# Designed miniproteins, single chains, continued (5), part 66

Each design is a single chain, and the fold is of that chain. pLDDT is the mean over its residues in the fold that is shown.

## One batch from the design tools (miniprotein)

Design m18425
Fold by ESMFold2-Fast:
Structure m18425 (fold): chain A 73 residues (1-73)
Amino acid sequence: GEEDLIAFLKKFEGKEVSQEVLDSLSPEDAALARQLSEALKNGDYETAAKLFRELARRNPVAAVKVMKSLLDN
């Protein structure tokens, strides 16, 4: 559920999506990924979870790239 995604995202506290990944996305998907990074920096995991789900709904490939970026940083 949402609680499981929130618990998972807490492991990425303070982490950012890499500029390389952001540059590979559409402007709209890059905007969602930047908002996700800001939410993670602020400890707003509820907002981070909602943003990640919206990105995954719109573009699953972009969501995978963003998640890999967070794992590799």
Scores: mean pLDDT 82

Design m18426
Fold by ESMFold2-Fast:
Structure m18426 (fold): chain A 70 residues (1-70)
Amino acid sequence: SELDKVEALIEKNAERLDLPEEHVAELRRLLEEARAITDPVQRTQALLLTLVHALALGGEVFVEKRRAER
């Protein structure tokens, strides 16, 4: 389903950016919590929050790697 697609996208990007395992585990936990939400509005909010969190983590790791390369 859509949550499975989001999970796969997060895992793929985490591998590309070499995100710390603890960050990947946290994102997976947030997705699992979103799956358990029965209310559609709360589920959508949880999913959006997880995506925003994933983007923030990816951005921070990207900046750190860029600085390390220079």
Scores: mean pLDDT 71

Design m18427
Fold by ESMFold2-Fast:
Structure m18427 (fold): chain A 91 residues (1-91)
Amino acid sequence: MDELRKKADELVEEGKKLYEQGKFDEAISKYREALNLYVEAGDFERAAEVAELGIKVASEYIEKNKDDFEKTLEAAANLVAFAAYRVALRS
């Protein structure tokens, strides 16, 4: 599954670039996509690492947008999803 891992690696780099640009919502989307591809490829170590990145970015997005219910609700859902994946992948 080298093609899936390569695509997931590219999505992680895109997500990091979006995070640096302050585009947290888009970065979260890229990390979630990368997580799914790493899981499909059987790369559970990298999947867990991406889940940690997703937790970090979603948490920061919630803190910065605490007065925007729609943005924080979506980010909170992603935070829960990343946290659940991290627990499953390390168990």
Scores: mean pLDDT 81

Design m18428
Fold by ESMFold2-Fast:
Structure m18428 (fold): chain A 93 residues (1-93)
Amino acid sequence: AEEAGREAREEGRRAAEAAAAGDAEAARRAAGEMIEAAQRAAAAGDAEGAREAAEEGTEAAKAGAAAGSRGATLAGAAAAIGAAGEAFLAGAE
């Protein structure tokens, strides 16, 4: 459980870094990995880890917007929504 939450945060940071660099493809890849890690965390009962992943997705969207990358912004937003949905299904939010 705790490991999946840590993986989600790590991939979220990678998404934010890629988004800040304007690399929409790398941001989408990291966002996808983050959603998968959030799903594993939620399935293990770690709703908090899934919620933290949603926060990282929001930061990735902000970084993408600041870099002027629409693709990276949308990837971060999709990741935030997906992770928040997993947290909700796990009974957290």
Scores: mean pLDDT 76

Design m18429
Fold by ESMFold2-Fast:
Structure m18429 (fold): chain A 68 residues (1-68)
Amino acid sequence: TEEEEKKKLEELRAKALADEAAGLAEYLYGPADSARAKAEGEDNGTAEAVVGDLVLKFKREGSTLSLI
């Protein structure tokens, strides 16, 4: 159904946002060998990434990913 297609699209968008936030956090705060970014996508285009003991929150607005 159309509702199932929308749900799948939202899940894909959340995963893409999480992957992008994780990559950005790792790039900014640690090399791959000493830090690993893990991120989860949330509603409203937000994601949380963890690098070592540091927790970073990001918001996606259009093509821009910003720390909040």
Scores: mean pLDDT 66

Design m18430
Fold by ESMFold2-Fast:
Structure m18430 (fold): chain A 81 residues (1-81)
Amino acid sequence: GTAAQNQLQGLLDKVKNARSFDEAAELILQAGHLVLDNLPDVTLAVGLTLRGIGMILDARSLDELKKRAVDFINQALQLFQ
């Protein structure tokens, strides 16, 4: 896999062990930064990153944010396949 795919997989593994809302939110933001830095389609990268920020703002619990973080990182991983 690419370096970006390997880093995203590492973030996905960290989400499973996230113990706070802030930790899960930081993992979504890190995934967004990886997409923005490594995806050639800047419009798609920006759109996905803004969606990640929306997920953080809308989440009402750690469990909900962790589920959204898994979905977000899996979507990011698909863009590098």
Scores: mean pLDDT 82

Design m18431
Fold by ESMFold2-Fast:
Structure m18431 (fold): chain A 88 residues (1-88)
Amino acid sequence: DPAALRAAGAAGDPAAVEPLIAALGDPSPETRRAAALALGRIGHPAAVEPLRRVALEDPSEEVRLAAQFALLGLMDREQLAALRAELA
């Protein structure tokens, strides 16, 4: 259910990371898109490599764009965390 995947991402539930990574391989492009956006909202670094694969290889342009936006958000979060560590 793409709506349930988006809700999990909006809730920021780290326990959803593994199921969402699995959903990136779903035959439905709507499910893959929802999973990519949800992983971007959670911002867990384990999602970086799966999202990069989807961004480059997914047959659906909408799914690739969702993965690219998720990666941009995740990278910004990782860059902010690195900056905070450097300034501390």
Scores: mean pLDDT 77

Design m18432
Fold by ESMFold2-Fast:
Structure m18432 (fold): chain A 61 residues (1-61)
Amino acid sequence: MTPEEAAEALRKAADITPEAARYLVEHLSDEQARGLAEGIRDVTGVELTPEQVKEGLRLLA
């Protein structure tokens, strides 16, 4: 999965704004990134690793 695909999944599943993405990039722990990845999987069926979630958030910020 590309970082661009991860960013698209985050935007569609969680409606993450650029402001929220900037906040999350600075404050999101690995455990929280895992929780976010599980939520995206449950909503979209797309499986992301915690690192792919962080990469997607960096692109949205």
Scores: mean pLDDT 77

Design m18433
Fold by ESMFold2-Fast:
Structure m18433 (fold): chain A 64 residues (1-64)
Amino acid sequence: AEERRKRAEELLKKGIEYAKQGKVNLADSYGAGAVIEYGEAGGSDEQIREVAEKLRKAMEEAGV
């Protein structure tokens, strides 16, 4: 559980980095991975939505 949450945070962070670089496909792939790992760690649907929303906001700020 703990390892999956840490991995989810790392994937989300990397997804945001790729979004800022304009690498939409990589940002999407890493974001999806983060959502899956949060779900596997026992995250609620609400927590999973928050993660997805944060990634979406980062992409919008990057002009993607």
Scores: mean pLDDT 73

Design m18434
Fold by ESMFold2-Fast:
Structure m18434 (fold): chain A 72 residues (1-72)
Amino acid sequence: AIEKLEEAKKEIEEALKKSKDEKLKEFLEKLIKELDKVKELLEEGKISEEEAKEAAERALALAKKAEEAVAK
């Protein structure tokens, strides 16, 4: 679960580095911060590993959708 959160964060960070749109960068940075919070909750035992995996998948899907929207 932590590994999936870190993997998702790394992919979003790579998208952030490649993007030149300031609003997209801000949105991607927000997703990274949300993943960091989910990781903290998982480490504290306040969230399940399955919920953490779902959060990682959701963040990646949102990042991809935002990138597609800016590419128009």
Scores: mean pLDDT 79

Design m18435
Fold by ESMFold2-Fast:
Structure m18435 (fold): chain A 93 residues (1-93)
Amino acid sequence: ALLDLLLSNLKEAVESNDEETLISTSKELAELLNNVPDSQKEAVAEKLIKEQDVLEKAIEILKNSDNPEALVTADGLQKLFDRYKAYYEELLA
């Protein structure tokens, strides 16, 4: 439920180019992703892959910011998303 809400908020922030909401929502998403129990990682990975276009656009907007907080947030979210992508690819092998 929380993951779906954060991804929905992220999508709206991407569409409106709302950098402040992108930063705050991406931080909350990163915190959630760092604290996912092993039993839930597969379901979380599947949801992230389904919404990968939104995540990639959010990271791109944040990386193009002159705000150091946005850059740090983008780096953190990118690393977490890459880990979940790798996990999902291993599940398919």
Scores: mean pLDDT 85

Design m18436
Fold by ESMFold2-Fast:
Structure m18436 (fold): chain A 68 residues (1-68)
Amino acid sequence: LSPEELKALAKEWLRHYVATAEALGDPELAERFRKALEELDKMSPEEIVRTLLEGARALAEAQARAAA
């Protein structure tokens, strides 16, 4: 993946993360992903990958809490 391709992919994934967090009733998590979308163009490739992985983990935790 080129840096441009990675950013395009990350924007799609983060938009999905926002929608999922909102559906789970976690507005704080949704806002974290919206801020990540705004900062994405300033992130290094390593920061982008870390953001996506941390986001996926945070969503999994939110889903687990919702399931209780």
Scores: mean pLDDT 82

Design m18437
Fold by ESMFold2-Fast:
Structure m18437 (fold): chain A 98 residues (1-98)
Amino acid sequence: AVERLERVAEELRRTLERAREEGASEELIAQIEAARRAVEAALRAVRAGDLEGARAYLESAARLLEEAARLAEEEGDRETAEALRRAAREVRELAEEL
């Protein structure tokens, strides 16, 4: 779980950098940043043995990632939208494994 969460956080950091380079809206950037913070909070919770807290953070991250993917599609950035949907699916799978 820790290694997969660290990978998701790193992938979201790269997605955020690409979105900024592609001229994403401030709203899209804010949603991706919020999702990344939720994933990092889940990672800290897992490391602390707080599996219930980690699950809640991952569920929050999944919702934020789905909203960010919708915004990316509306802005015409299909690549970012697909990356965000993939992250949302992985985050949900991790929440179920906790």
Scores: mean pLDDT 86

Design m18438
Fold by ESMFold2-Fast:
Structure m18438 (fold): chain A 92 residues (1-92)
Amino acid sequence: MEEERREREREREREEVLRLALDYVDRLIIARLRGAPQEEIDRLLEEAVAELVERGVASPDATEQDIARLAFDMVLERAFERREKLKAELEE
């Protein structure tokens, strides 16, 4: 009863966190590629860390590399989940 609801809420929260982490990684990469000043990059990193810490998925000491790794790991997990669902759909 409540287990299915909690699982769905956790799945939606995870997807929201993934979208948020990917958005910050994208913004950081674009800023670096266009040669943004270090102060702008540092500000973006501070914003990313603060928001991800609020979500309970990052440490206050998280680096740009830690955020990129978090996003990458979440993308891989989502890809594996999608592969398993597609396999089940194709078999039945």
Scores: mean pLDDT 76

Design m18439
Fold by ESMFold2-Fast:
Structure m18439 (fold): chain A 76 residues (1-76)
Amino acid sequence: LNQEVSRGVILAQVSVTILALKRGKMTPQEARDSLVKTLKNAKEAGMSDKELEELNKEANERLKEVAPDLKDAKLP
């Protein structure tokens, strides 16, 4: 039932990673690795498969916005 709070924290972590990438504080590869770790943590925190799928999609879309030439930006 605390799904929204946990989701909010995880989305904040995604936002921090994307912002760091956009500001040149992080490489595209480092950002991808950070996002993969965030998704793994979300799964371990008990997020449903549907929520994980939506989060993965959102993270991939945001990653491509700042690194549109990044090929094979596949998150597990």
Scores: mean pLDDT 70

Design m18440
Fold by ESMFold2-Fast:
Structure m18440 (fold): chain A 65 residues (1-65)
Amino acid sequence: SELAQRGLEAGKRLFEEGKYRLAVIAYESAIKADPTNKEAYRLLAEAYEKLGKTEEAQKWRDKAS
């Protein structure tokens, strides 16, 4: 939970800075630490959208449901 929260905070900060590839890594780390956190799945999908990776984005949105 704490590791997942740190990963989400880091990912959000990186996303705000336009560092989408690093945000993906941070969000993936957060999901690994807490796979029940649906917010992390949605945020990861948004980061993939920013990278133009629409297939990956859809995959993570589906997992968020």
Scores: mean pLDDT 86

Design m18441
Fold by ESMFold2-Fast:
Structure m18441 (fold): chain A 75 residues (1-75)
Amino acid sequence: AEELVAEADRLMEEARKLLDEGLQGNSKAIEEAAKTYERAADLYLQAAKEDPENRFEYEVRAALAIIEASLAKKL
């Protein structure tokens, strides 16, 4: 679970940078940000399944990533 969370956190940071770039006029970066947030969400959900004691925390992180991806897709 630790490795999955670390990778998901990395993807969240990458997605935020891509979203910032996209908001400056790069539509491709917005699309890539949405996909990167979705990848982060998948990894958090996998971590939640592997570590039930921290399930709620990881599910919350996944939900936030999904919300960010959905907002990016509407831009």
Scores: mean pLDDT 84

Design m18442
Fold by ESMFold2-Fast:
Structure m18442 (fold): chain A 55 residues (1-55)
Amino acid sequence: SEEEKIKEELLKKIDEYIEEGKYGEAVRAFMENKDKLSHSQRLEVAIHYAELLLK
């Protein structure tokens, strides 16, 4: 689906931003795209971000 593609691209961008130490940019990318995703997909992305911070 289109939403699934947006989720996958967002997850990749968040991974890249976190790897670069750009935590604010990762959060902004999520906030700018959250309304394009389902509630479950938004939770999945938010959990992924949180897990990266706990490494």
Scores: mean pLDDT 82

Design m18444
Fold by ESMFold2-Fast:
Structure m18444 (fold): chain A 88 residues (1-88)
Amino acid sequence: SEDEAEEYIQKGIDAYYKKDYESAIEYFNKALELDPKNARAWVLLGKALFEQKKYEEAIEYYEKALELYPNSTTAQELLEEAKKKLEE
């Protein structure tokens, strides 16, 4: 359900701010299994992967968020930041 997806998003955010990126990724994946059109969850999954320096995977998930909301300035900025890391 949408409520269950949001619960997993909140657990993922909590894990993310504790720098437990592995748990954050698992929770965001669970949220996306329940609600794959949640662009925020795709962005948050990408951010957790970016913190693990998995920049190519982060790019894929930011692009998923932009497929859902093409005018998202946040997702566009995060995508460009991740691409810049691959050029270093």
Scores: mean pLDDT 89

Design m18445
Fold by ESMFold2-Fast:
Structure m18445 (fold): chain A 66 residues (1-66)
Amino acid sequence: MFSEELAEKLAELLKEKYGLSEEQKEEIIRILLEAPNGREAAEKIEKKFGISGDEINRLGVKAALL
């Protein structure tokens, strides 16, 4: 489970990199907060937005260092 702060930071990085809408960013935050683990969150984001799990993991590490 992601913290609200980490979910917000990661979703903002994904929005900036992939040109997502505010609504898509909010959906990503919900997925990150509701998923039982990081793998299921990454798989759901990849299925909905076409962003690879490797990229989500990379940006997640970056978000955690902010």
Scores: mean pLDDT 80

Design m18446
Fold by ESMFold2-Fast:
Structure m18446 (fold): chain A 100 residues (1-100)
Amino acid sequence: MEEIEEVIRALQLYSEGVRAFKAGDYETAAKKFEEAARGLEGKFPLAQALALEKLGEAYAKLGDYEKAAEAYRKAAELYESVGLKEEAEKLREKARELEE
């Protein structure tokens, strides 16, 4: 099915984002994590949450705290939807700290 191909592509983009993030290329990392999150939207909430959490981390490194907080809140909502309530609350706290 087409959705499986989209998930494989999203996982490849996520891996590219992780490599860029580790190299200090936060702009490329943000782009890759954003593309990965879009590819996972409505299909795999846990994988989408992981991509959005990394997107928030990349935006925070870029000093874009408003976008970072937005990404963390979206990830928290998805984590909560799959029963990961503690992970969701940690991300909501990170988002609040960035909006001080």
Scores: mean pLDDT 86

Design m18447
Fold by ESMFold2-Fast:
Structure m18447 (fold): chain A 102 residues (1-102)
Amino acid sequence: EEEERRRELKAGYVLVFLGAAIDAGMTAIHPDLYEILKELVEKGSPGIKAAAQDILDGVTVADVTLEEVIEAARKGFRALGASDEEIDEFLQKFLEAYKELL
């Protein structure tokens, strides 16, 4: 129960971060992020499954670095009016979630 809630929160951080990168024009993702999204489609709550599937339907797996995904997400968040400080705070939450979901 508590572990499921923590997992859903972490899934949310990954999904929001990838959504920002897609809004910035990203069409390919790192293989590790693809595997995380596949697991979220299989094991997530209905909302997490739907969001993860929407991302998977919009991207391909390619030789894209994690740093390239981060740069795309930064562009997306800046376009929404986020400050660099707010982006850095969210990036830390994303990286923590990414490491745990691997």
Scores: mean pLDDT 81

Design m18448
Fold by ESMFold2-Fast:
Structure m18448 (fold): chain A 60 residues (1-60)
Amino acid sequence: ADAEIERLEREHTRRLAELQRRLEEAVKKGDEEAVRRQLEEIEELVRERERRLRELEERK
């Protein structure tokens, strides 16, 4: 894979792991609002990754 794609995937994986940890903490505390917020952020991060990867693929 392209080095730029590898860098973006690595950064995405790191950010996703951080959000998943926050989600687990929110679930443990029973904070439904925080759970919802973390899920929304995860969905947005996934959507952003797909958009950026598509842009990079079009340039190849």
Scores: mean pLDDT 78

Design m18449
Fold by ESMFold2-Fast:
Order: structure tokens, then sequence, then C-alpha cells
Structure m18449 (fold): chain A 87 residues (1-87)
């Protein structure tokens, strides 16, 4: 629906703005680089266990944003979603 499409566009814009804000600082860039290394390592481990499995990169980015923002409740929700998709 048009309302669902608008909500999706707003969520994408909010994610982009949050990433842009983080990448403006050396500390944010270092944390993002660490996330990329973590994603590669976790993808490698999942693939070693089951070659058909892969990480949901959008959920991993949302989790990273929540953790950097200190939103522990949102981070926990996203961790449970990732675990459910990987299990």
Amino acid sequence: SMEEEKKRQEELAARQAALDAMLRTPEGRAKYAALQDEIVERARKLWAEDRSKSLNVELELDLFIARVAGDEEKAKELEEQIKKLEG
C-alpha cells in the first residue's frame, strides 16, 4: 500500500541519516570498520556450518546503529530477529 511504501521510505531515510552522522567522526568510521570485520567473520562462521546460510546485512546495520545510539531495547529486538533468521 501507499502507506507501507511511505513508512519504508521514512525508515530507509532514517537509517541513511544515522549512518551519515556516524561516518562524520573518526570514532564512527572506526566502529563501522569494526562492524564490517565482524560481519565478514560471522558470515564465514555461518557458511562453515551451513553453506546455504548468509547474514541479513540490513539487520546487521540496524543493530549497529541501535548499539551506537545506546538503544539497548532496540538492539535486543534486532539480536532476537537475527537469531531467529539464523536458527
Scores: mean pLDDT 76

Design m18450
Fold by ESMFold2-Fast:
Formats: sequence, structure tokens, C-alpha cells
Structure m18450 (fold): chain A 64 residues (1-64)
Amino acid sequence: SDEHTELGKEYLKQGRLDEARKHYLKALEQDPNHAEALRGLGEVYEREGRDRVAAGLRERAAEL
């Protein structure tokens, strides 16, 4: 649902990466094809230095 994606964005703005990730993952549990949640999760992993994982998530979002 959009609720978890919005919470993920707010935590990401605050630099709270663990909380942002948990909420984006919850959004993807409900809708695995949620492009905005995939992009947000990609940004979390990029900030954590996991660039390959981040790129894969962004690519998947772009295909939706």
C-alpha cells in the first residue's frame, strides 16, 4: 500500500535508512511491482554502498 511507501520516503529524508528499508520492504510484500517502493529501496541500498543491488532495483522499477 502507499502508506508504507510514504513512511519509507519520510524515514529516508531523515537519514534513517533501517526504518526506510523496513517500510519499503513492507510495501513490496503487498505489491512486488510497486515502482516507487522499488526506487526508494534502491536509494536506501545506494546510500549503504550496495550499488549493484541498488541498480538492479532501479532497473526493475523502470521496466514496470
Scores: mean pLDDT 85

Design m18451
Fold by ESMFold2-Fast:
Structure m18451 (fold): chain A 56 residues (1-56)
Amino acid sequence: TPQRVQEIYAKHGIAITQEQAEKLANGQAVQGIGSGYNPLITDEELDAIIATRVAQ
């Protein structure tokens, strides 16, 4: 869900808007933040992807 996506990004110190979270949750890419994710992706999988990106 968009709210879960926003919470996961916030855990990694990344502030995103509700609109950006909605796009990512629907599998749409947001420039500068990330590619769209499958809405069925688990919170653990999404967290791992964001952690890898933030480490760079």
Scores: mean pLDDT 64

Design m18452
Fold by ESMFold2-Fast:
Formats: structure tokens, C-alpha cells, sequence
Structure m18452 (fold): chain A 58 residues (1-58)
């Protein structure tokens, strides 16, 4: 994106910062919860663990 207008750049920068902060915070919280329970991403780790457990019982 090539913005030459100071006003447009300022507005976009502010909006991007807010969105980035929100996303970064959610991502950090999600990663922390996942890390606390499992070492990997929760849905994938949970599925992998289930598959491993079933294979072990099989």
C-alpha cells in the first residue's frame, strides 16, 4: 500500500495499531492458555493426543 497523504497515513496507522494490539493480546492469551495445558496448539494437540491414545490402546 502506497499512501502519500499524511492524514490518511495517520488514520490508518492509528487503526492498525489498535487492531494489532487487540490481535496481539488475544494471540498472547491464547498461546499462554495453550502452553499451560498443552505444549502445542490446543485443537491440534488435543487431536494428536487422542489419536496417539487410541493407537496405543489398539
Amino acid sequence: MDLSSTRAVQGLGDAARRSDLDSAQLNAQGAQVIGDSVPSSQPYADQTLLLTQRKQQD
Scores: mean pLDDT 54

Design m18453
Fold by ESMFold2-Fast:
Structure m18453 (fold): chain A 58 residues (1-58)
Amino acid sequence: GPLVRAVKDYPKLLPTELGFKKGDLLEVLREVNENFVLARLLSTGEVGYVPKSFLEPL
């Protein structure tokens, strides 16, 4: 999927979510709804739900 960058740190709030730091690169795997995507963190390979508002397109 498309590559995106984290605009700020996100602490993992739920076990199904993905935590990351500002500047981390993620691959969007699927849009879930208007607020969340399923993404992979490129540095770890971990997959989880991410709020769209924390991401910017490359």
Scores: mean pLDDT 86

Design m18454
Fold by ESMFold2-Fast:
Structure m18454 (fold): chain A 61 residues (1-61)
Amino acid sequence: TLPEYTAEEARELFRRGIERAVELLDKGVKLPKSTIEILADVARRLGDEELAKKLEEYLKK
């Protein structure tokens, strides 16, 4: 079964968006805590535990 672009490309778009959010946080941009929590949850569901862990570190500060 070949998935359509909606499944795999959506996962790639979410991952890239989360990666960009981490870049902004690393540069000192402030994001709402609720937004960071959602991004961390999505990263974990995508199987990227390292990305989720980085976002969770921002939640502790």
Scores: mean pLDDT 75

Design m18455
Fold by ESMFold2-Fast:
Order: sequence, then C-alpha cells, then structure tokens
Structure m18455 (fold): chain A 68 residues (1-68)
Amino acid sequence: AALSATNADYLRQTLAAKKIEAELTEENLQKVADQLANLNKTLTDLMAMEPEAALALLQAAGVAATLG
C-alpha cells in the first residue's frame, strides 16, 4: 500500500526531531515504512527509538542518512 501523506509527514517530523539528516523523498519514506514492516515494527516504534537506532534502520532500508 502507498504511504499516506499523514504518515509521510509524521516520518519527516520524527526524523527531524531526532536530528537525522536524510533525503526524505516519497520513495525513501516508503523504503523506511517497508523496513519497519519487515522488522514487524510500527511508526510509533520508530518514534520511541534512540537516534542511533533510527539511523541504522534508515541505512538498512537503503536510505542515505547521517546523524546531524
């Protein structure tokens, strides 16, 4: 299923709050959502992650990201 605009905005805000710098295109946001599903995790789980753990998840999803 396509990532909703609400979930995309939620992901952008969550990553910004964690000081994670990434190219947050619709394609990359979908990759993050797919990786969460593959790990049996939710967007709420991502919100609760430490910045380093969230960064590792983005990199595992194939998204170029750094901790800013």
Scores: mean pLDDT 77

Design m18456
Fold by ESMFold2-Fast:
Structure m18456 (fold): chain A 83 residues (1-83)
Amino acid sequence: MSSELAKAAMAMAIEVVARELEGDESLKPTIEAMKKAIEALNQGKLDEALKYFREALEIARQNGDDGTAALAERGIELVEKEK
């Protein structure tokens, strides 16, 4: 899978998570961090993308959000392959 397809798949996954959790304000910081990470990755800002994916992973783990934590880990792997 190309990095572009991986980025698109991750963006779609975050859209689904955001839609399902739309009424839960406590998860908003995790979703926003993931969106910023994906945007930075799309712009080729690998260090910034890595920072935001790590931030999203930490917040997701603190909230017990295993699904978003898994997506953040995938984002970190994708950034590391591009560096």
Scores: mean pLDDT 74

Design m18457
Fold by ESMFold2-Fast:
Structure m18457 (fold): chain A 71 residues (1-71)
Amino acid sequence: MEEELRKKIEELKKKIEENPSAQLYMELAELYRKAGKFKEASEYYRKAAELDTNPDSAAIYREKAEELAKK
């Protein structure tokens, strides 16, 4: 269970290093959140918001980042 989560995190990090995107950062943030790593999840949601060209979804990612940073 934890191994599957770590594997997905590593795969997403590799994809981000090749071509960063809001969707990949959002997916990485969700995996960290599932792992209980709220500070890391917050950071990656913030990065997703920064890269997102859609203002509505960018606002949602920023809100999620702030909420998780408070945990």
Scores: mean pLDDT 80

Design m18458
Fold by ESMFold2-Fast:
Structure m18458 (fold): chain A 83 residues (1-83)
Amino acid sequence: SVEELLKKAIELAKKALELAREALKKLTDREDILRAIALALRAIGLIIEAELLLERGDASEEEAKRLVEEAERLVEEAKKLLE
């Protein structure tokens, strides 16, 4: 449903913000930390795009779902880099 997809998008945005905050706390001359921040911010951008598509109605639900799935992938990649 649109409501469940929006809920997932909000949770991903929260997770992306948390990852960015943790990466900023560990800011060193480390390329992997900067990449993790970039991935988290990109995920937030995709989530905003998905929310805008969902607000437009039925025709955009599948597109929004793909954007949320891509954001989920970026969050997982950022998480791996911070391991």
Scores: mean pLDDT 78

Design m18459
Fold by ESMFold2-Fast:
Structure m18459 (fold): chain A 75 residues (1-75)
Amino acid sequence: SMKEEELEKKKEEVERLKKLFEQGKISAEEFHKKLDEALKLVKEIEKEYPELAKEALEVIREALSLLTQAELAAR
């Protein structure tokens, strides 16, 4: 389905953005906005695709943890 494909793409995008953020190639604000978009999509389709949603959520959680650590370091 389109929703399943969209979630898979968002999961890949979050993984890519995490690498770019670690390399200093994107801002924390831009990264945060993309993570928020991914979380909204996960919430919308988790009932239909719980396994895929769980995988995406773990990737998003890891990225949010990285962002939080960077924000704490920035004060």
Scores: mean pLDDT 79

Design m18460
Fold by ESMFold2-Fast:
Structure m18460 (fold): chain A 68 residues (1-68)
Amino acid sequence: GKSELRKQQLQLIGQILRLIGEILDLERQLAQETDPARRAAIQAQIAALRAQIAQLQQQLAELDKQLE
């Protein structure tokens, strides 16, 4: 039912918030990093996490449509 879909929304939101937290930690590391190779590695990891968030946001939007 609608209650079960809301629980799934909360789980997805929780996953998105966790990944945002990880990105913020990596951005703080990037701000302190001067080595070009390490900076590139951190930027690649941030890009991968942003892509994962985009997929989760799409899943959340699909659940939102079902709740309309």
Scores: mean pLDDT 87

Design m18461
Fold by ESMFold2-Fast:
Structure m18461 (fold): chain A 88 residues (1-88)
Amino acid sequence: SELAREIARKLAAMSLPFDIELLRTSKNPQTREDAALGILVSARQLEAEELEKLGRELLEKAKAGEEISEEEIEEVERLVEELYERLK
């Protein structure tokens, strides 16, 4: 159980850069929604409250077909970098 949680946290951390890249580059609405959901799920697994909040907001925007700005994606990257520094 403890090992399963540790593996899940490592996988969550590893998936974040890929989800960010998909959110930035994909023109497919479903892929962007899945990427935003991935960020939210990973943030929850890592107990990253600020990233979880932003991930939830981005998921709602993606579901509504709203444009996600480069500034919002840069904020995700900033929070992920802060998270990586804390996980070392």
Scores: mean pLDDT 85

